# Ledger of designs, part 5: designed miniproteins, single chains, continued (2)

Each design is a single chain, and the fold is of that chain. pLDDT is the mean over its residues in the fold that is shown.

## One batch from the design tools (miniprotein)

Design m4142
Fold by ESMFold2-Fast:
Structure m4142 (fold): chain A 90 residues (1-90)
Amino acid sequence: SKAEFEEQYSELKKEIEEIEEEAGKILDENPEKLKELAPLAKEIRELLYEADVLAQEAVSNLDEKKFEEAKKLLEKAKEKLEEMKKKAEE
């Protein structure tokens, strides 16, 4: 239902915001590693942007396939965030 899509989108949007906040914090706390971390942050930003666009379209059109693609992009962004955390700890 539309209500189910809206609920799932709210959860996805919250995760997007949490990933953006965490990536930004890592950049702010590691200025000496900016050259290594900035490319990963850019990849994360691009994945999150695409996920949000697809999720909004999925809610508007009740398109389950687009919503699943948005979730896959979100998971890929989480993987890139873990790579970014690992580089920051080195």
Scores: mean pLDDT 88

Design m4143
Fold by ESMFold2-Fast:
Structure m4143 (fold): chain A 73 residues (1-73)
Amino acid sequence: LLERLIAEAERSVELSKDDPLRLAQAYSILGDLYEEAGEYEKAARWYETAAEHAPPSLRPVLRQKAEEARKKA
């Protein structure tokens, strides 16, 4: 199940390359899925990537998630 959800999220990234908000959402979902998988380093990287594409209002929460994931790694 988790592997399938990761594949779907990766597909969403490909489909959203021209839409920064959609791209940020897709990367954030990848972060959530990798965190659930226990791959905290990968989760942190995806949250950080999501923050780069996110509007200013969402960047702090995504960066906080990345930092929290790194602490668990």
Scores: mean pLDDT 80

Design m4144
Fold by ESMFold2-Fast:
Structure m4144 (fold): chain A 95 residues (1-95)
Amino acid sequence: SAAEEAVELLERARRLLEEAAKKVKNPEAKLQVGIELGVADISLAVGRLINDPRFGAELALRQLERALRILEKELPDDPLVKEARELLERARELL
């Protein structure tokens, strides 16, 4: 269902941030990724609780946009950038 897909997008956004946290070397960017990962944990919990496809997709869209900005700046050549863009496109399709 669309609600299940929205939750999957939130789960994948969280995993993408976990991978970014391992790869980012700049201390300020590492702190920023840590904060975003905390926000992702809350968003995933709320997304699962509400279980609405549009609400979940909107949360995923905002998380992926913020993650992509960090990835493009800190890890521009990493495959995570392409993955973030693909997930962002999928989130937009649910809106």
Scores: mean pLDDT 87

Design m4145
Fold by ESMFold2-Fast:
Structure m4145 (fold): chain A 85 residues (1-85)
Amino acid sequence: TDEVNKLMQEATKIVLESSDRIAEADDKNDYQGALDIARETREKLEEILKKIKELDPDNLGALRLLTGQINDLQGLIDYYEQQLK
């Protein structure tokens, strides 16, 4: 539980820092940069999700929250991929 809480704090920090970086890239019309950051962030969150599933597979609250964040990033990835077509 304490280890899961630390992983969730790490995930929150990653999301906040990446959100700022994606917004900055978007403001500069750097859609490739925004896409690269979103993809990297999703991969980091997927690794954290895997660790939480191994530590506490019954922690539905943490799993749902993190899955939601990953889905939000997938939406951004889809958006920036569309901008680059």
Scores: mean pLDDT 88

Design m4146
Fold by ESMFold2-Fast:
Structure m4146 (fold): chain A 101 residues (1-101)
Amino acid sequence: DPEKREAIRARLRAASDWSDATIDYLVDLALKGTDENVAKVALMTSILELAREGRRDLALENADRLVELGISPEALRALAEDVAESDPEVAAYLRELAERA
């Protein structure tokens, strides 16, 4: 549903400082509506918030779980760019995970 996709995307852009790339991956996962994709959305948003709050250890644990569930290397790179200023070590780890995928 293109209209529903655009509405969700517009709301996320208005409510967050996250990149368009990260928002687009979150919208794609949310719209597919599987329990696994809901878990991936929760892990991606958790990584962003935990990195911002300095909760590095939990952000890294959630990154490992996100990879176990299966996520694209492109989504991991987009996520890394969004956390780079908040926590460069979390960003470096996300890029390493993307390179191994």
Scores: mean pLDDT 81

Design m4147
Fold by ESMFold2-Fast:
Structure m4147 (fold): chain A 55 residues (1-55)
Amino acid sequence: MKIIKAKDYFTGKEFLVKSKIDAKEVELLRLDENGNAEVIDKETGKLFKDKIEFI
């Protein structure tokens, strides 16, 4: 698990999160109450679905 930067796609708010996602910076598209997220890697444009944990 590593620390990555997440930016909300709609609001532009930035977060530091712990995740297994193989990206340094992501755009956050969706987040549920259980920490399940849909994110896009800002460098590759790949979509990931995984859990994130706020720091």
Scores: mean pLDDT 80

Design m4148
Fold by ESMFold2-Fast:
Structure m4148 (fold): chain A 100 residues (1-100)
Amino acid sequence: SEEDLEKAKELLIRFRLKFYELMAKLSAEEQKKAEEVMDEFGDRVEKIIQESIEKKLSLKEFVDKVLKELERLKERNPELAEVLEEARKRFEEIWKELEE
């Protein structure tokens, strides 16, 4: 629905802002790697959005797919595991605020 799409957009915008705040605490080398991981995340999320529209997935199913993607990125980037786990927690917190 349009309401679900607007909530998904708000969640992603708020998440990106929080991720940039988390990146500001990292070294320059870690920031560069985190930016590359965020670019990959953005590309994967765009595909999840397209799939969610085509299959008429619920907002909850969309959120679950995005959380799985964050976990996959954490497993593939163990050097950034702490910041990616913090990012996952922030994503869940933002989602809870938007659900209520």
Scores: mean pLDDT 84

Design m4149
Fold by ESMFold2-Fast:
Structure m4149 (fold): chain A 75 residues (1-75)
Amino acid sequence: SLEEFREEFRKLLSDAVKYALDNNLTDEEIDELYQKVKEEVLRLADKYGLTPEERERLLSAVDNTYKAIKAEREA
């Protein structure tokens, strides 16, 4: 269901943020993590049959999370 997708998506982003911050990842490692998260998000979107608009919104959320992780490291 869409609700099950949203929970998996939220957990994926939360786990990625925690992993990046807890492990003091370098910028290069954060970039690699971002690509892996993006690929997994697209896989989940395909699995749950999301619309193009929903996929775009999800990619925007991933991009915002990635920017937040980088900002937190520089703070």
Scores: mean pLDDT 79

Design m4150
Fold by ESMFold2-Fast:
Structure m4150 (fold): chain A 81 residues (1-81)
Amino acid sequence: MERIEKAAELAAEGVRKAAETNDPQKGADIVREAARLAGASDEAIDQAADTVYQVLSAEGMTPEAAAEIARAAVRDAARHG
């Protein structure tokens, strides 16, 4: 539980910065690493990274909303991976 929460927070902070710099790939890479640290499977890691890449590539996404989605994606990957 606590390891998953720490990974989710790291992903949220990193994705927030990626959104501020318009770097979807950096956000996806951060989520991939965070999901791996949370103990997710390779398949779940790829799904979480893809989700965040799509979110950051969408016009009008705020850094705060992107961070919340990243947190949820890492938690979901850890539960279903």
Scores: mean pLDDT 82

Design m4151
Fold by ESMFold2-Fast:
Structure m4151 (fold): chain A 65 residues (1-65)
Amino acid sequence: LRELSEEQLIKDVEMMIEAAIKRGWSKDNIRTLIQAYVLTLRRQGVDESKIEAVKKKAEELIKKA
């Protein structure tokens, strides 16, 4: 029922970053992708608490890449 659940956003960002890593993207390119995604979420009116969860998960995945 809620279109932009935190769980769905986390799954989307995991999928996005894993796809970029598999393609051999640099950490800088992945960071740029995440910045663009965060701006899109803010434009869509997503709660900042959900955006912070997305950023935290993205940071973990980029650090492990």
Scores: mean pLDDT 79

Design m4152
Fold by ESMFold2-Fast:
Structure m4152 (fold): chain A 71 residues (1-71)
Amino acid sequence: MAQSLLVVRLAPGADQAAVAAEIAAIPGVLSVERVGDDRLLVLVPAERTAEVAARVAAIPGVESVHVRDAA
C-alpha cells in the first residue's frame, strides 16, 4: 500500500507531546513518531496526504510540514 511521510517541524518552545497527541487524533493517521525535540514524523495513507497535511499545518506550534513519498 502506498504511504506518505509528513515531516513536521515545530516552532521553538512548542509542546511536542501536545502536538503529537493532536495529530494522532486526526482520522487516517497511521503513526506519529517523535524525533528530537523539534520534529515529528507522521505516516499517512497516500490518498489522505493532502487532507492530513492541511490539518497538521493548522495546529498551533507547527512551523512547517513537508511531504515525502514513503513508498
Scores: mean pLDDT 80

Design m4153
Fold by ESMFold2-Fast:
Structure m4153 (fold): chain A 80 residues (1-80)
Amino acid sequence: MRVEVTLPDGRVVTIEYDPAAPAVEVIGRLLEALRDAPDIARGVVALLYGMASVLPELDPEELLRRAVESVRRIAAAEAA
């Protein structure tokens, strides 16, 4: 599967992931894609990566949806 994330600076990053992969791997791919992104957006995704690392029962798609929504909200806040 593929997901696109719009960063606070207007860049769009795309990640590809296996929907059967553990949440920690899916969020880890997003965190790697954000390595050059603003620190605050990357910090939020890093917190979600930490959660996925200790809670393997988390749905990868639900956690990814929350990560994308968090980055989107940060982008909106920085634009204000």
Scores: mean pLDDT 72

Design m4154
Fold by ESMFold2-Fast:
Structure m4154 (fold): chain A 74 residues (1-74)
Amino acid sequence: VEELEKLAEEYRKKPVLTDEDIEEFAQRMAEIAGIDPEQLLLTLRDHQWTPEEVASIARAIARGLEEGRAPPRL
């Protein structure tokens, strides 16, 4: 849970997020949360996320896990 929030903070602090940064973020977040990275990446690409928005996704998943919920099917 805390790992996901820390990952989100690290990416949010980047001065610029490239497509490669978003892909790595999605893959690492999916590894930590146990989600399919390909499915998560599709969601991120479809919605044209900002740094704050990708951080919000990671936090939402982290809070769900903290509350004992399974990761959502994206």
Scores: mean pLDDT 65

Design m4155
Fold by ESMFold2-Fast:
Structure m4155 (fold): chain A 110 residues (1-110)
Amino acid sequence: MKSLEELLEDAVNSLDVSEEEKNRLFNEFLSLVLRAGYEVVRESGGKLSPEELTEEVIKRVREEVEAMKKKLSPEEAEKVDALFKKIEKVLRENPELLKERALTLLAQAE
């Protein structure tokens, strides 16, 4: 089974952008997803289902993406929006992987 990081990398690699831009986008989105996942499991005490956790993470990442898009050119905003839609799909298709990864981060912080 692929890790969450590998699935996110696959999503970024499906974009028609430069290798440098792919690396930048991968690091930015991985950081957003992992931070949101960590915060949601910390706040809920791990009590949310994988599906509930996934929807809350998607909501928080979407808010950060919308804030980011306001500072970008229309062309750059379109690329970020397209990548976010791919990541949203990956997260919804793999809710158990997201929850496991977020709980691992919480355990490492304690």
Scores: mean pLDDT 84

Design m4156
Fold by ESMFold2-Fast:
Structure m4156 (fold): chain A 88 residues (1-88)
Amino acid sequence: MTREEALLGAYAMGAIIGSLEAAGASDGVLGHFRGLAMTFIQGAAQLLGLDDAGRQELIDAFERGYREGKENKLSVSDISRWLADQMS
């Protein structure tokens, strides 16, 4: 995993959560995905040997994704398709 891949992953997870919230997902569903996103950020920071500033960049990317996803009200299917294309 590169730093750029970690930033993109954090942003994408934020966008998914923001879009799910805009679509009316339950607090339980949102909490579950936030937990997964935080686990990813911590794991990526550890794997890449990031300092506090580097970890904060991942958090900032996540928060940006969350705001943009919530505001743009992207469908979950659109985000899922985008993620599948990135992973193929």
Scores: mean pLDDT 78

Design m4157
Fold by ESMFold2-Fast:
Structure m4157 (fold): chain A 108 residues (1-108)
Amino acid sequence: DGMDILIEQAKKGDDVAEVLALMFIQYLLNQKKYELAYKYAEKLASLGSKRAQIYAGEAYWKLKKYDLAIEYYEKAASLGDKRAWENLAKLYEKMGKYDLAEEARKKA
């Protein structure tokens, strides 16, 4: 309920609401509540939040849903987040996709 209110305010352009929502998603990740974290991160990511896309990717990685983690890191990388390229490189390397990891590192 409170998170849905923060996400709706962020959608209306409230930067403070976006920061508070991102802080709560980070708290959920630290508490290992990965499914709840990705549900809220996906809602913020749909509004173009690069940090929310990174948090969704991290939550999916922790749940070993590697294809979804790649998708969200690629979305963040397409919006110019250099850390997303670093995360893609690390994830591809963990998956044994070394050629893709090298390409991602060159873009970071």
Scores: mean pLDDT 86

Design m4158
Fold by ESMFold2-Fast:
Structure m4158 (fold): chain A 104 residues (1-104)
Amino acid sequence: SVTEILERTIEQLRELFEEMVAQNAPDEEQLLRLQVHVIAGLSEAYLEAKKRGNEEVKELIGELAKRIAQVIREGIENNASFEEVHERVVELLREAARRIRELE
């Protein structure tokens, strides 16, 4: 389901964050890897919603992608920590997963 894809994406982002922090990865690498994993998860979620013909879920994934892009952009502009950006992105994914679960 789309919900399962989003929940898996959240788990992958948590594991990635813990790995990168443990390895003291540069902020630029952390942001790039966060973006790649988020884009991959959202793309899979969109394709699953399309396969199921669920237009409402497709629209929610589109809005989620837009909101996540805004969070990352504002984080970069305001020199926010990677941890703060990661936490905000995970929260958006959790809210979306909760709403989409009710529609599946």
Scores: mean pLDDT 83

Design m4159
Fold by ESMFold2-Fast:
Structure m4159 (fold): chain A 99 residues (1-99)
Amino acid sequence: MKLSRRVLIASSPFAPDEVIANLSEEEQEQLAEAIVEEYRRALLLRREAEENNNISKYVAAELLLMEVEEAVARVGRVRPELAERIRRRIAEAEREIEE
């Protein structure tokens, strides 16, 4: 799926509330998928780091997990329903990876 420019801006740590508020339903779904996918990648990176005792890789994974938490909080300030949907999908992804 090709991400819109607005979705790319909305995923930044400095995304203006106005950009998040004006996302279409399709762009909201694209943002949700991007955040959940980043979370999955971070969990897999953390698992690999733990298996290999790689401190640098572990730190990188923890920073990505923190970035996801900040992104969800940012979305929640403007679109609490979208943030809740993202949190549910994150919980599902975490369950799948632990299996």
Scores: mean pLDDT 80

Design m4160
Fold by ESMFold2-Fast:
Structure m4160 (fold): chain A 90 residues (1-90)
Amino acid sequence: DLKTKVIDILKKYGLPVSLAPLILDVYEKDGIEGLKKLKPEDLLLRYLESAGLSPEAIELYKKSETFKTDLENLEKALKEIIEWLEQELS
Protein backbone atom coordinates (compact mmCIF):
# COMPACT_ATOMS: atom_id res chain seq x y z
CA ASP A 1 0.00 0.00 0.00
CA LEU A 2 0.99 3.68 -0.20
CA LYS A 3 2.00 3.93 3.49
CA THR A 4 4.30 0.89 3.24
CA LYS A 5 5.90 2.23 0.03
CA VAL A 6 6.54 5.68 1.58
CA ILE A 7 8.12 4.06 4.68
CA ASP A 8 10.32 1.79 2.48
CA ILE A 9 11.55 4.77 0.42
CA LEU A 10 12.31 6.79 3.59
CA LYS A 11 14.32 3.83 5.00
CA LYS A 12 16.19 3.48 1.66
CA TYR A 13 17.42 7.10 1.97
CA GLY A 14 18.21 6.84 5.71
CA LEU A 15 15.38 9.21 6.69
CA PRO A 16 13.13 8.96 9.79
CA VAL A 17 9.98 6.85 9.17
CA SER A 18 8.13 9.48 11.27
CA LEU A 19 8.22 11.68 8.14
CA ALA A 20 5.70 9.28 6.52
CA PRO A 21 2.55 10.68 8.27
CA LEU A 22 3.50 14.23 7.20
CA ILE A 23 4.00 13.15 3.56
CA LEU A 24 0.74 11.14 3.57
CA ASP A 25 -1.19 14.11 5.03
CA VAL A 26 0.04 16.35 2.16
CA TYR A 27 -0.96 13.70 -0.40
CA GLU A 28 -4.43 13.19 1.19
CA LYS A 29 -5.10 16.96 1.20
CA ASP A 30 -3.45 18.15 -2.05
CA GLY A 31 -2.61 14.99 -4.07
CA ILE A 32 0.49 14.54 -6.22
CA GLU A 33 0.54 18.29 -7.02
CA GLY A 34 0.80 19.01 -3.28
CA LEU A 35 3.82 16.69 -3.03
CA LYS A 36 5.44 18.38 -6.06
CA LYS A 37 5.04 21.81 -4.38
CA LEU A 38 6.25 20.56 -0.97
CA LYS A 39 9.63 22.05 -0.04
CA PRO A 40 11.93 19.44 1.57
CA GLU A 41 13.12 22.06 4.10
CA ASP A 42 9.54 22.83 5.21
CA LEU A 43 8.86 19.11 5.71
CA LEU A 44 12.08 18.57 7.73
CA LEU A 45 11.38 21.61 9.93
CA ARG A 46 7.77 20.45 10.60
CA TYR A 47 9.12 17.01 11.54
CA LEU A 48 11.73 18.44 13.95
CA GLU A 49 9.12 20.69 15.61
CA SER A 50 6.74 17.71 15.97
CA ALA A 51 9.63 15.70 17.52
CA GLY A 52 9.98 18.40 20.22
CA LEU A 53 13.27 20.04 19.21
CA SER A 54 13.79 23.54 20.65
CA PRO A 55 13.99 26.56 18.29
CA GLU A 56 17.67 26.88 19.29
CA ALA A 57 18.41 23.23 18.38
CA ILE A 58 16.64 23.68 15.02
CA GLU A 59 18.70 26.82 14.23
CA LEU A 60 21.95 24.94 14.99
CA TYR A 61 20.82 22.03 12.78
CA LYS A 62 20.00 24.44 9.90
CA LYS A 63 23.65 25.64 9.99
CA SER A 64 25.02 22.06 9.86
CA GLU A 65 26.38 19.98 6.95
CA THR A 66 23.91 17.28 8.06
CA PHE A 67 20.96 19.56 7.19
CA LYS A 68 22.18 19.88 3.58
CA THR A 69 22.64 16.09 3.30
CA ASP A 70 19.18 15.41 4.79
CA LEU A 71 17.58 17.92 2.37
CA GLU A 72 19.27 16.21 -0.61
CA ASN A 73 18.14 12.75 0.55
CA LEU A 74 14.59 13.97 1.23
CA GLU A 75 14.40 15.58 -2.25
CA LYS A 76 15.39 12.20 -3.77
CA ALA A 77 12.87 10.34 -1.59
CA LEU A 78 10.01 12.73 -2.50
CA LYS A 79 10.87 12.42 -6.22
CA GLU A 80 10.79 8.60 -5.99
CA ILE A 81 7.43 8.69 -4.11
CA ILE A 82 5.94 11.02 -6.77
CA GLU A 83 7.24 8.82 -9.63
CA TRP A 84 5.78 5.68 -7.97
CA LEU A 85 2.38 7.38 -7.47
CA GLU A 86 2.30 8.59 -11.10
CA GLN A 87 2.99 5.02 -12.30
CA GLU A 88 0.25 3.54 -10.04
CA LEU A 89 -2.35 6.14 -11.16
CA SER A 90 -1.62 5.94 -14.90
Scores: mean pLDDT 84

Design m4161
Fold by ESMFold2-Fast:
Structure m4161 (fold): chain A 81 residues (1-81)
Amino acid sequence: MLSEEEFEREVLIALVLIHGAIAINWAKRRGLDDYAAEIEKLVDKTIEEIENAQSLEEMREIFEKGVKEINELVDKAEAEA
């Protein structure tokens, strides 16, 4: 069975994937393919950083930052639409 730390890592990765997929699909459905590609790149980077994190605090900080940056890209895409 996974440790509590590894379990939370997997949960945070899953949440980034879900949040990212929603944002990417939102952008693609609006023809904002450049923003969809930027979001996908940010999702991949955030997951890699969570995988390399050494503490729960670090994982949570990376997750918070990644979600914030995805939301900022969505807001920027809406402003240009």
Scores: mean pLDDT 86

Design m4162
Fold by ESMFold2-Fast:
Structure m4162 (fold): chain A 100 residues (1-100)
Amino acid sequence: LAVYDIMTQTPSDQQIIDRVVSFIDGVIQQIRDFQQRGVPISVIQNIARGAFDGAITVADSLGDTDLSNYGQGVLDNVDSMSVDQIIQQLDDIRDRIRSI
């Protein structure tokens, strides 16, 4: 029944925001764990690219074109970023999404 309700109802903007914020928090934790394990930066950059792309898609769907454009600029430069820079940009985008 709960699964059926989730499949049939349209989520509110706040529910979309809360889910994306939670998703980004999970990605940040995963990146920190991967950094501790010595996972190559290229793998971390690929994971971050997926997270940034998802965040951009949500920002655009919520009508925040300024945030979507900002996120696209971050995404275009992810291959030149350190792990710490990636985490900082994920934190910044998360906080901007929370403010929509």
Scores: mean pLDDT 79

Design m4163
Fold by ESMFold2-Fast:
Structure m4163 (fold): chain A 102 residues (1-102)
Amino acid sequence: SLWEKVKKSGEEGKKLVEKLQEASYSTFTLRLDDAVKKMREAAEYLKEAEKTLSEEDAKLAREVFKRSVEDIVNLLDIMAQGASPAQQQELQQAKEEIRKVA
């Protein structure tokens, strides 16, 4: 899979995948501040990975990051459909912060 290729590309690629998985889990468990923090950390791991990876592996790492952002944004939109107005506002704020990281 694309995720397995990035994990095998080196230590920074492995950290990127692990941080993206943590961000997804934080989103799923409604730990929105933690999810935003982990997405920012993932973006920093991507920047570091791009310095050491081949151009081909760097392209795959960017694709994994992009897909993870899209998946989390979609999850937040789904969660908002059943949420109270206050929760919808928190979910929208998390969505905007995560989109800024991309």
Scores: mean pLDDT 85

Design m4164
Fold by ESMFold2-Fast:
Structure m4164 (fold): chain A 94 residues (1-94)
Amino acid sequence: SEAFQQGIEALREGNYKDAVLAFLNSGTELSPETRAALEAAAESGDPKAALEAIIQFLEEDSVFPKETLDKARELLASGDLEGAVQALLDLLGV
């Protein structure tokens, strides 16, 4: 969807709030837990919370490899926000 592409572009630009809002509005059927995580991350303005919510969002789509998502989560847990973003962008083919 256009919103999904806008999310990828925002993530590349470091606009984490805009990325979260775009993924939330992508029209994907989301679990209540993932929707709540994206909404909370958008409200908080915290880059780590935003990236954690985006990883959870991508995990709900069975086409994305768990190994790459786990790597992004590990980088985020270690405080490497840039590395986590790059892993997600590589996963998304951009």
Scores: mean pLDDT 80

Design m4165
Fold by ESMFold2-Fast:
Structure m4165 (fold): chain A 67 residues (1-67)
Amino acid sequence: TPQSLRQNGDLLVQIGDQYEKQGNYLMASHFYNLASDNYRDAGDTDNSNIVQNRSNQMLNKQNQINN
């Protein structure tokens, strides 16, 4: 159901947040991207876009470390 997909998205965001806090930006990006997919499938375009943007920010942070 859309509600179950949103709840799964929320859980995936929590996992991504833990990786971000640890400085593991690659894993944080991965889980935020999965959350974005779940929100999109739930019809929650706003939350999908927010966490997709956050995923992209994590990849940018990872790229800065590799300089």
Scores: mean pLDDT 88

Design m4166
Fold by ESMFold2-Fast:
Structure m4166 (fold): chain A 64 residues (1-64)
Amino acid sequence: SSADALRNAIAGAKAYNAGDYETAVAHFQAAVDAAPSNADLRAELAAALEKAGKLEEAQRVRAE
């Protein structure tokens, strides 16, 4: 769980920095699923969703 969250968060950050926001969303979603109580991971997922143009999904994640 914690190892899965860390691995996916690292992969998500690499994709985000490369401008591959859809791949970043997939990895940050997997990280949040592995650590749902981690608010920092939810914030990273929401930021990636905003960059991917998924504003309604980002708003829902932030409200969680």
Scores: mean pLDDT 87

Design m4167
Fold by ESMFold2-Fast:
Structure m4167 (fold): chain A 77 residues (1-77)
Amino acid sequence: SPLEEELRRLYAELQEAVARWQETHTPEDRERVLALARRIVALSIEYMRAQGVPQDALDEARARLEADLAALEAYLS
């Protein structure tokens, strides 16, 4: 599906962005990592909703992804 293809592309970009940030530790590279991660979270929830995942399971998935994003933000600090 187009969403699956976009998610695969974004994950590859995220891996490259993290590797770059690990070398540079610049605010610009940090912000690129976070922007990509936020996009992945949003599209993952959209993809699950499109697959007919029920609302309670979507809420749980969102909470987990938001917790993962917060952990990533802390790691990049």
Scores: mean pLDDT 89

Design m4168
Fold by ESMFold2-Fast:
Structure m4168 (fold): chain A 88 residues (1-88)
Amino acid sequence: SFFDKLIELLEKMKEAIKKKDLDTARKLVEEMVKLANENLSSLSTMEGFLLATVLSTAFIALRLAEKGKYEQALKEIDDAIKLMKDLK
């Protein structure tokens, strides 16, 4: 599903941040934005709100990683993954 693919991208971003590979992390955020744009018209209002929250969290995590706050960045990604997995 769309959400399964978004979770996969978040997991890949987590691994990139663990390796301090900021170039890969940035590319993964760009891929998440592209995936969101391709699916936005098919989402419910609630799903759209959740997507906006998850994307905001990914941008926050990237910014934290760029500042060298890797542990905080990983926590933000873990929180986003949990939010996505709790959706039914």
Scores: mean pLDDT 83

Design m4169
Fold by ESMFold2-Fast:
Structure m4169 (fold): chain A 98 residues (1-98)
Amino acid sequence: HMEELRRRLEEAREEGRRRADELEAFARELAKLPLEEAEKALREAFPEVVAAYEKLKALADATPDAEEFRRKALTEYAEEVVVMEAWLAAAAVVAQRL
């Protein structure tokens, strides 16, 4: 149901915002590293976020129709979207502080 998914996305964004201090501390450490090492550290610290991103990117690459991509992402990949929304909400808070 769309109402259930909307609630889950809202809860994920709220949780992401609550974890912003953790992400800010991590981002400050990443900023000290060369890009390649920062990417490795990100993959090791947030494997679920990397996995969600890679699955959604693969879906986007395989699905040229934007509406079909949106439908599949919100139905078949809803868990990955929830993970990404939480992380993006935390990242948005951190970006405002930098």
Scores: mean pLDDT 80

Design m4170
Fold by ESMFold2-Fast:
Structure m4170 (fold): chain A 69 residues (1-69)
Amino acid sequence: SLKDEVLTLLKEAELALKNSTNAAAHEALLEAQVQAGLADIMEALNMPEDKVNEKYEQAKELAQKALKL
């Protein structure tokens, strides 16, 4: 699922950035974590699936950005 893909990417980014001093990469990871957290809250509140998926997609893009920095 998109959620599982996002969780995997966040874990990979966290591990990749553990000893990194790249501020932009850490900012992107933090933003990814925030968007994923918002998606989880929206899902728990039974918000429309398309709105939940928009936030997971934003988290995915930000996590991928963090990994490329």
Scores: mean pLDDT 89

Design m4171
Fold by ESMFold2-Fast:
Structure m4171 (fold): chain A 81 residues (1-81)
Amino acid sequence: SEALELLERSVEELLALAATPEGRALLEAAIAAYRERAARGEIPAEYAELVIAALEAALAGDREGALEAARKLLELVQKAA
């Protein structure tokens, strides 16, 4: 499916970013930004938690964890539509 292909591609892109010092800094900044936005009520906490989980999994080199978080995020977004 197109959605699964996009998820797999997105996870590979996150893993590629996590392989460089510059990309790691960007992902860490993104995690901090999502935490701040959730704390301010600007985004749903459950959405932020799943995005952060995917980014943290990518930083750890955990492809399986990143894919699982991305799948749950897609399900959450589809359920809200």
Scores: mean pLDDT 86

Design m4172
Fold by ESMFold2-Fast:
Structure m4172 (fold): chain A 93 residues (1-93)
Amino acid sequence: SALERLNELVKEAAEKAKGDEDKMAIERVKLAAELSKIEGKNYSIAVTAETEETLEEVKKIAKENNITVLAGIKVDREQRLALQQQAAALFLK
């Protein structure tokens, strides 16, 4: 049944992710794609990835499955603040 397949996908996603942000991002977009197919709904999801390669893979899966995704790079809060300060300095050029 559709519910049994969803439960299997959720279990696989959790096992594959194991705290890996990139794996979690990919599995979340795949899960949304399967939910979209089963329910006939267009899903909008937000995901974060640690690498640009994973970000591009997430966008590719979303495009192939007609899912709207807001995907971004996960950066540590302190590193994000440092990058924002560097970017602000560049705006003064």
Scores: mean pLDDT 66

Design m4173
Fold by ESMFold2-Fast:
Parts: sequence; C-alpha cells; structure tokens
Structure m4173 (fold): chain A 74 residues (1-74)
Amino acid sequence: MPKDKFLLSPETESLVLASLQSEGHDLSPLFAEKDEEKRKKMLEELIEEFNKKVREMLTSAVDKAIAKNKERLK
C-alpha cells in the first residue's frame, strides 16, 4: 500500500484530532470528505497550519491548567 509522507505518526495524528475535538472543533469537513486523496490534502494543510498553533496552544493550555491547578490546590 502507498504510504503517506506525514511527519506525524498515526498516534500523533490521533492526539491532534482528539485535541481539536475536545476544543469543540467541527471535524465534519474532514470526515465528510470520502475521497481519501482530498481528505489527506486537507489534513496535510491543517497539520501544517496548526503544527505551530497546536504546539503554542498546547503550551498555553498546559500553562493555564497549571495555573488553575495551583489555584485549586491552594
């Protein structure tokens, strides 16, 4: 089978999608696209666009969670 030249492993991809889902993002456009070639292209563009944003958002979310946890644990 042809392999995707993704920088992300399937596990990392699942984590990214799970993060988007937990934020309430509608992933319907990705899942509604039944053409695998189109879906992969959309996913690649999303990964490229969100690669830096996801990293920054995860860092920001972790920082916020730490701050809230500190408030709760006080």
Scores: mean pLDDT 64

Design m4174
Fold by ESMFold2-Fast:
Structure m4174 (fold): chain A 87 residues (1-87)
Amino acid sequence: MDKQRQMSKQQRQNITKKIKNGQFSDDVLIMMAQISIKGGNTAQFDQAKAQIQQRYGITLQLRFGVITDSRDIRVDVAREHLKLVLD
C-alpha cells in the first residue's frame, strides 16, 4: 500500500510539472484524461483526446470510465492509471 501511495504522489507531481511547462507526453495526456473524468472535468479529456489523435493518429474511446484505443500500450497505460486513480 505505501509503495502505491508513493508512486501516486510522484505521478501527480510529474503531471503538475508537465502542465506548468506546457509539455505533454502521451502518458501524461492519458493520466490527465483519467483524472479529469474522475473529477467531472470532461473538457480536459476532450483536449487530451484531440492532442493524442493529432500527434499519433489514435482515436481514444471512453466507455464506463475506461479509455481504449487500437494500440495495446495505450490500453495498458489507461488501465494502470485508472487503477491508481480509483485507489
Scores: mean pLDDT 52

Design m4175
Fold by ESMFold2-Fast:
Structure m4175 (fold): chain A 86 residues (1-86)
Amino acid sequence: GEKEREEVLERIRELIEEGERLVARAEAAGDLATAKVVRKLIERAEELKERVERGEISVEEARFELEVLEGLLLIVGGLFRLLTGE
């Protein structure tokens, strides 16, 4: 229902915020390649948010796509930390 849609939208917003923090860290470290990849993940998350807001995607489908984006951000963030010695 509407509550489940709002939960998905909140998770997308959190992913975008986490992505923006990673972009800032990557750019500060001079890792422009990581920053570029994360910006593309943010773009995909923003597209997903718009599709959810317009009712163009089911909550179940949005949740699966969101889980993929969350997983990719986790992997990219992990690789960035390994490369920076964190």
Scores: mean pLDDT 88

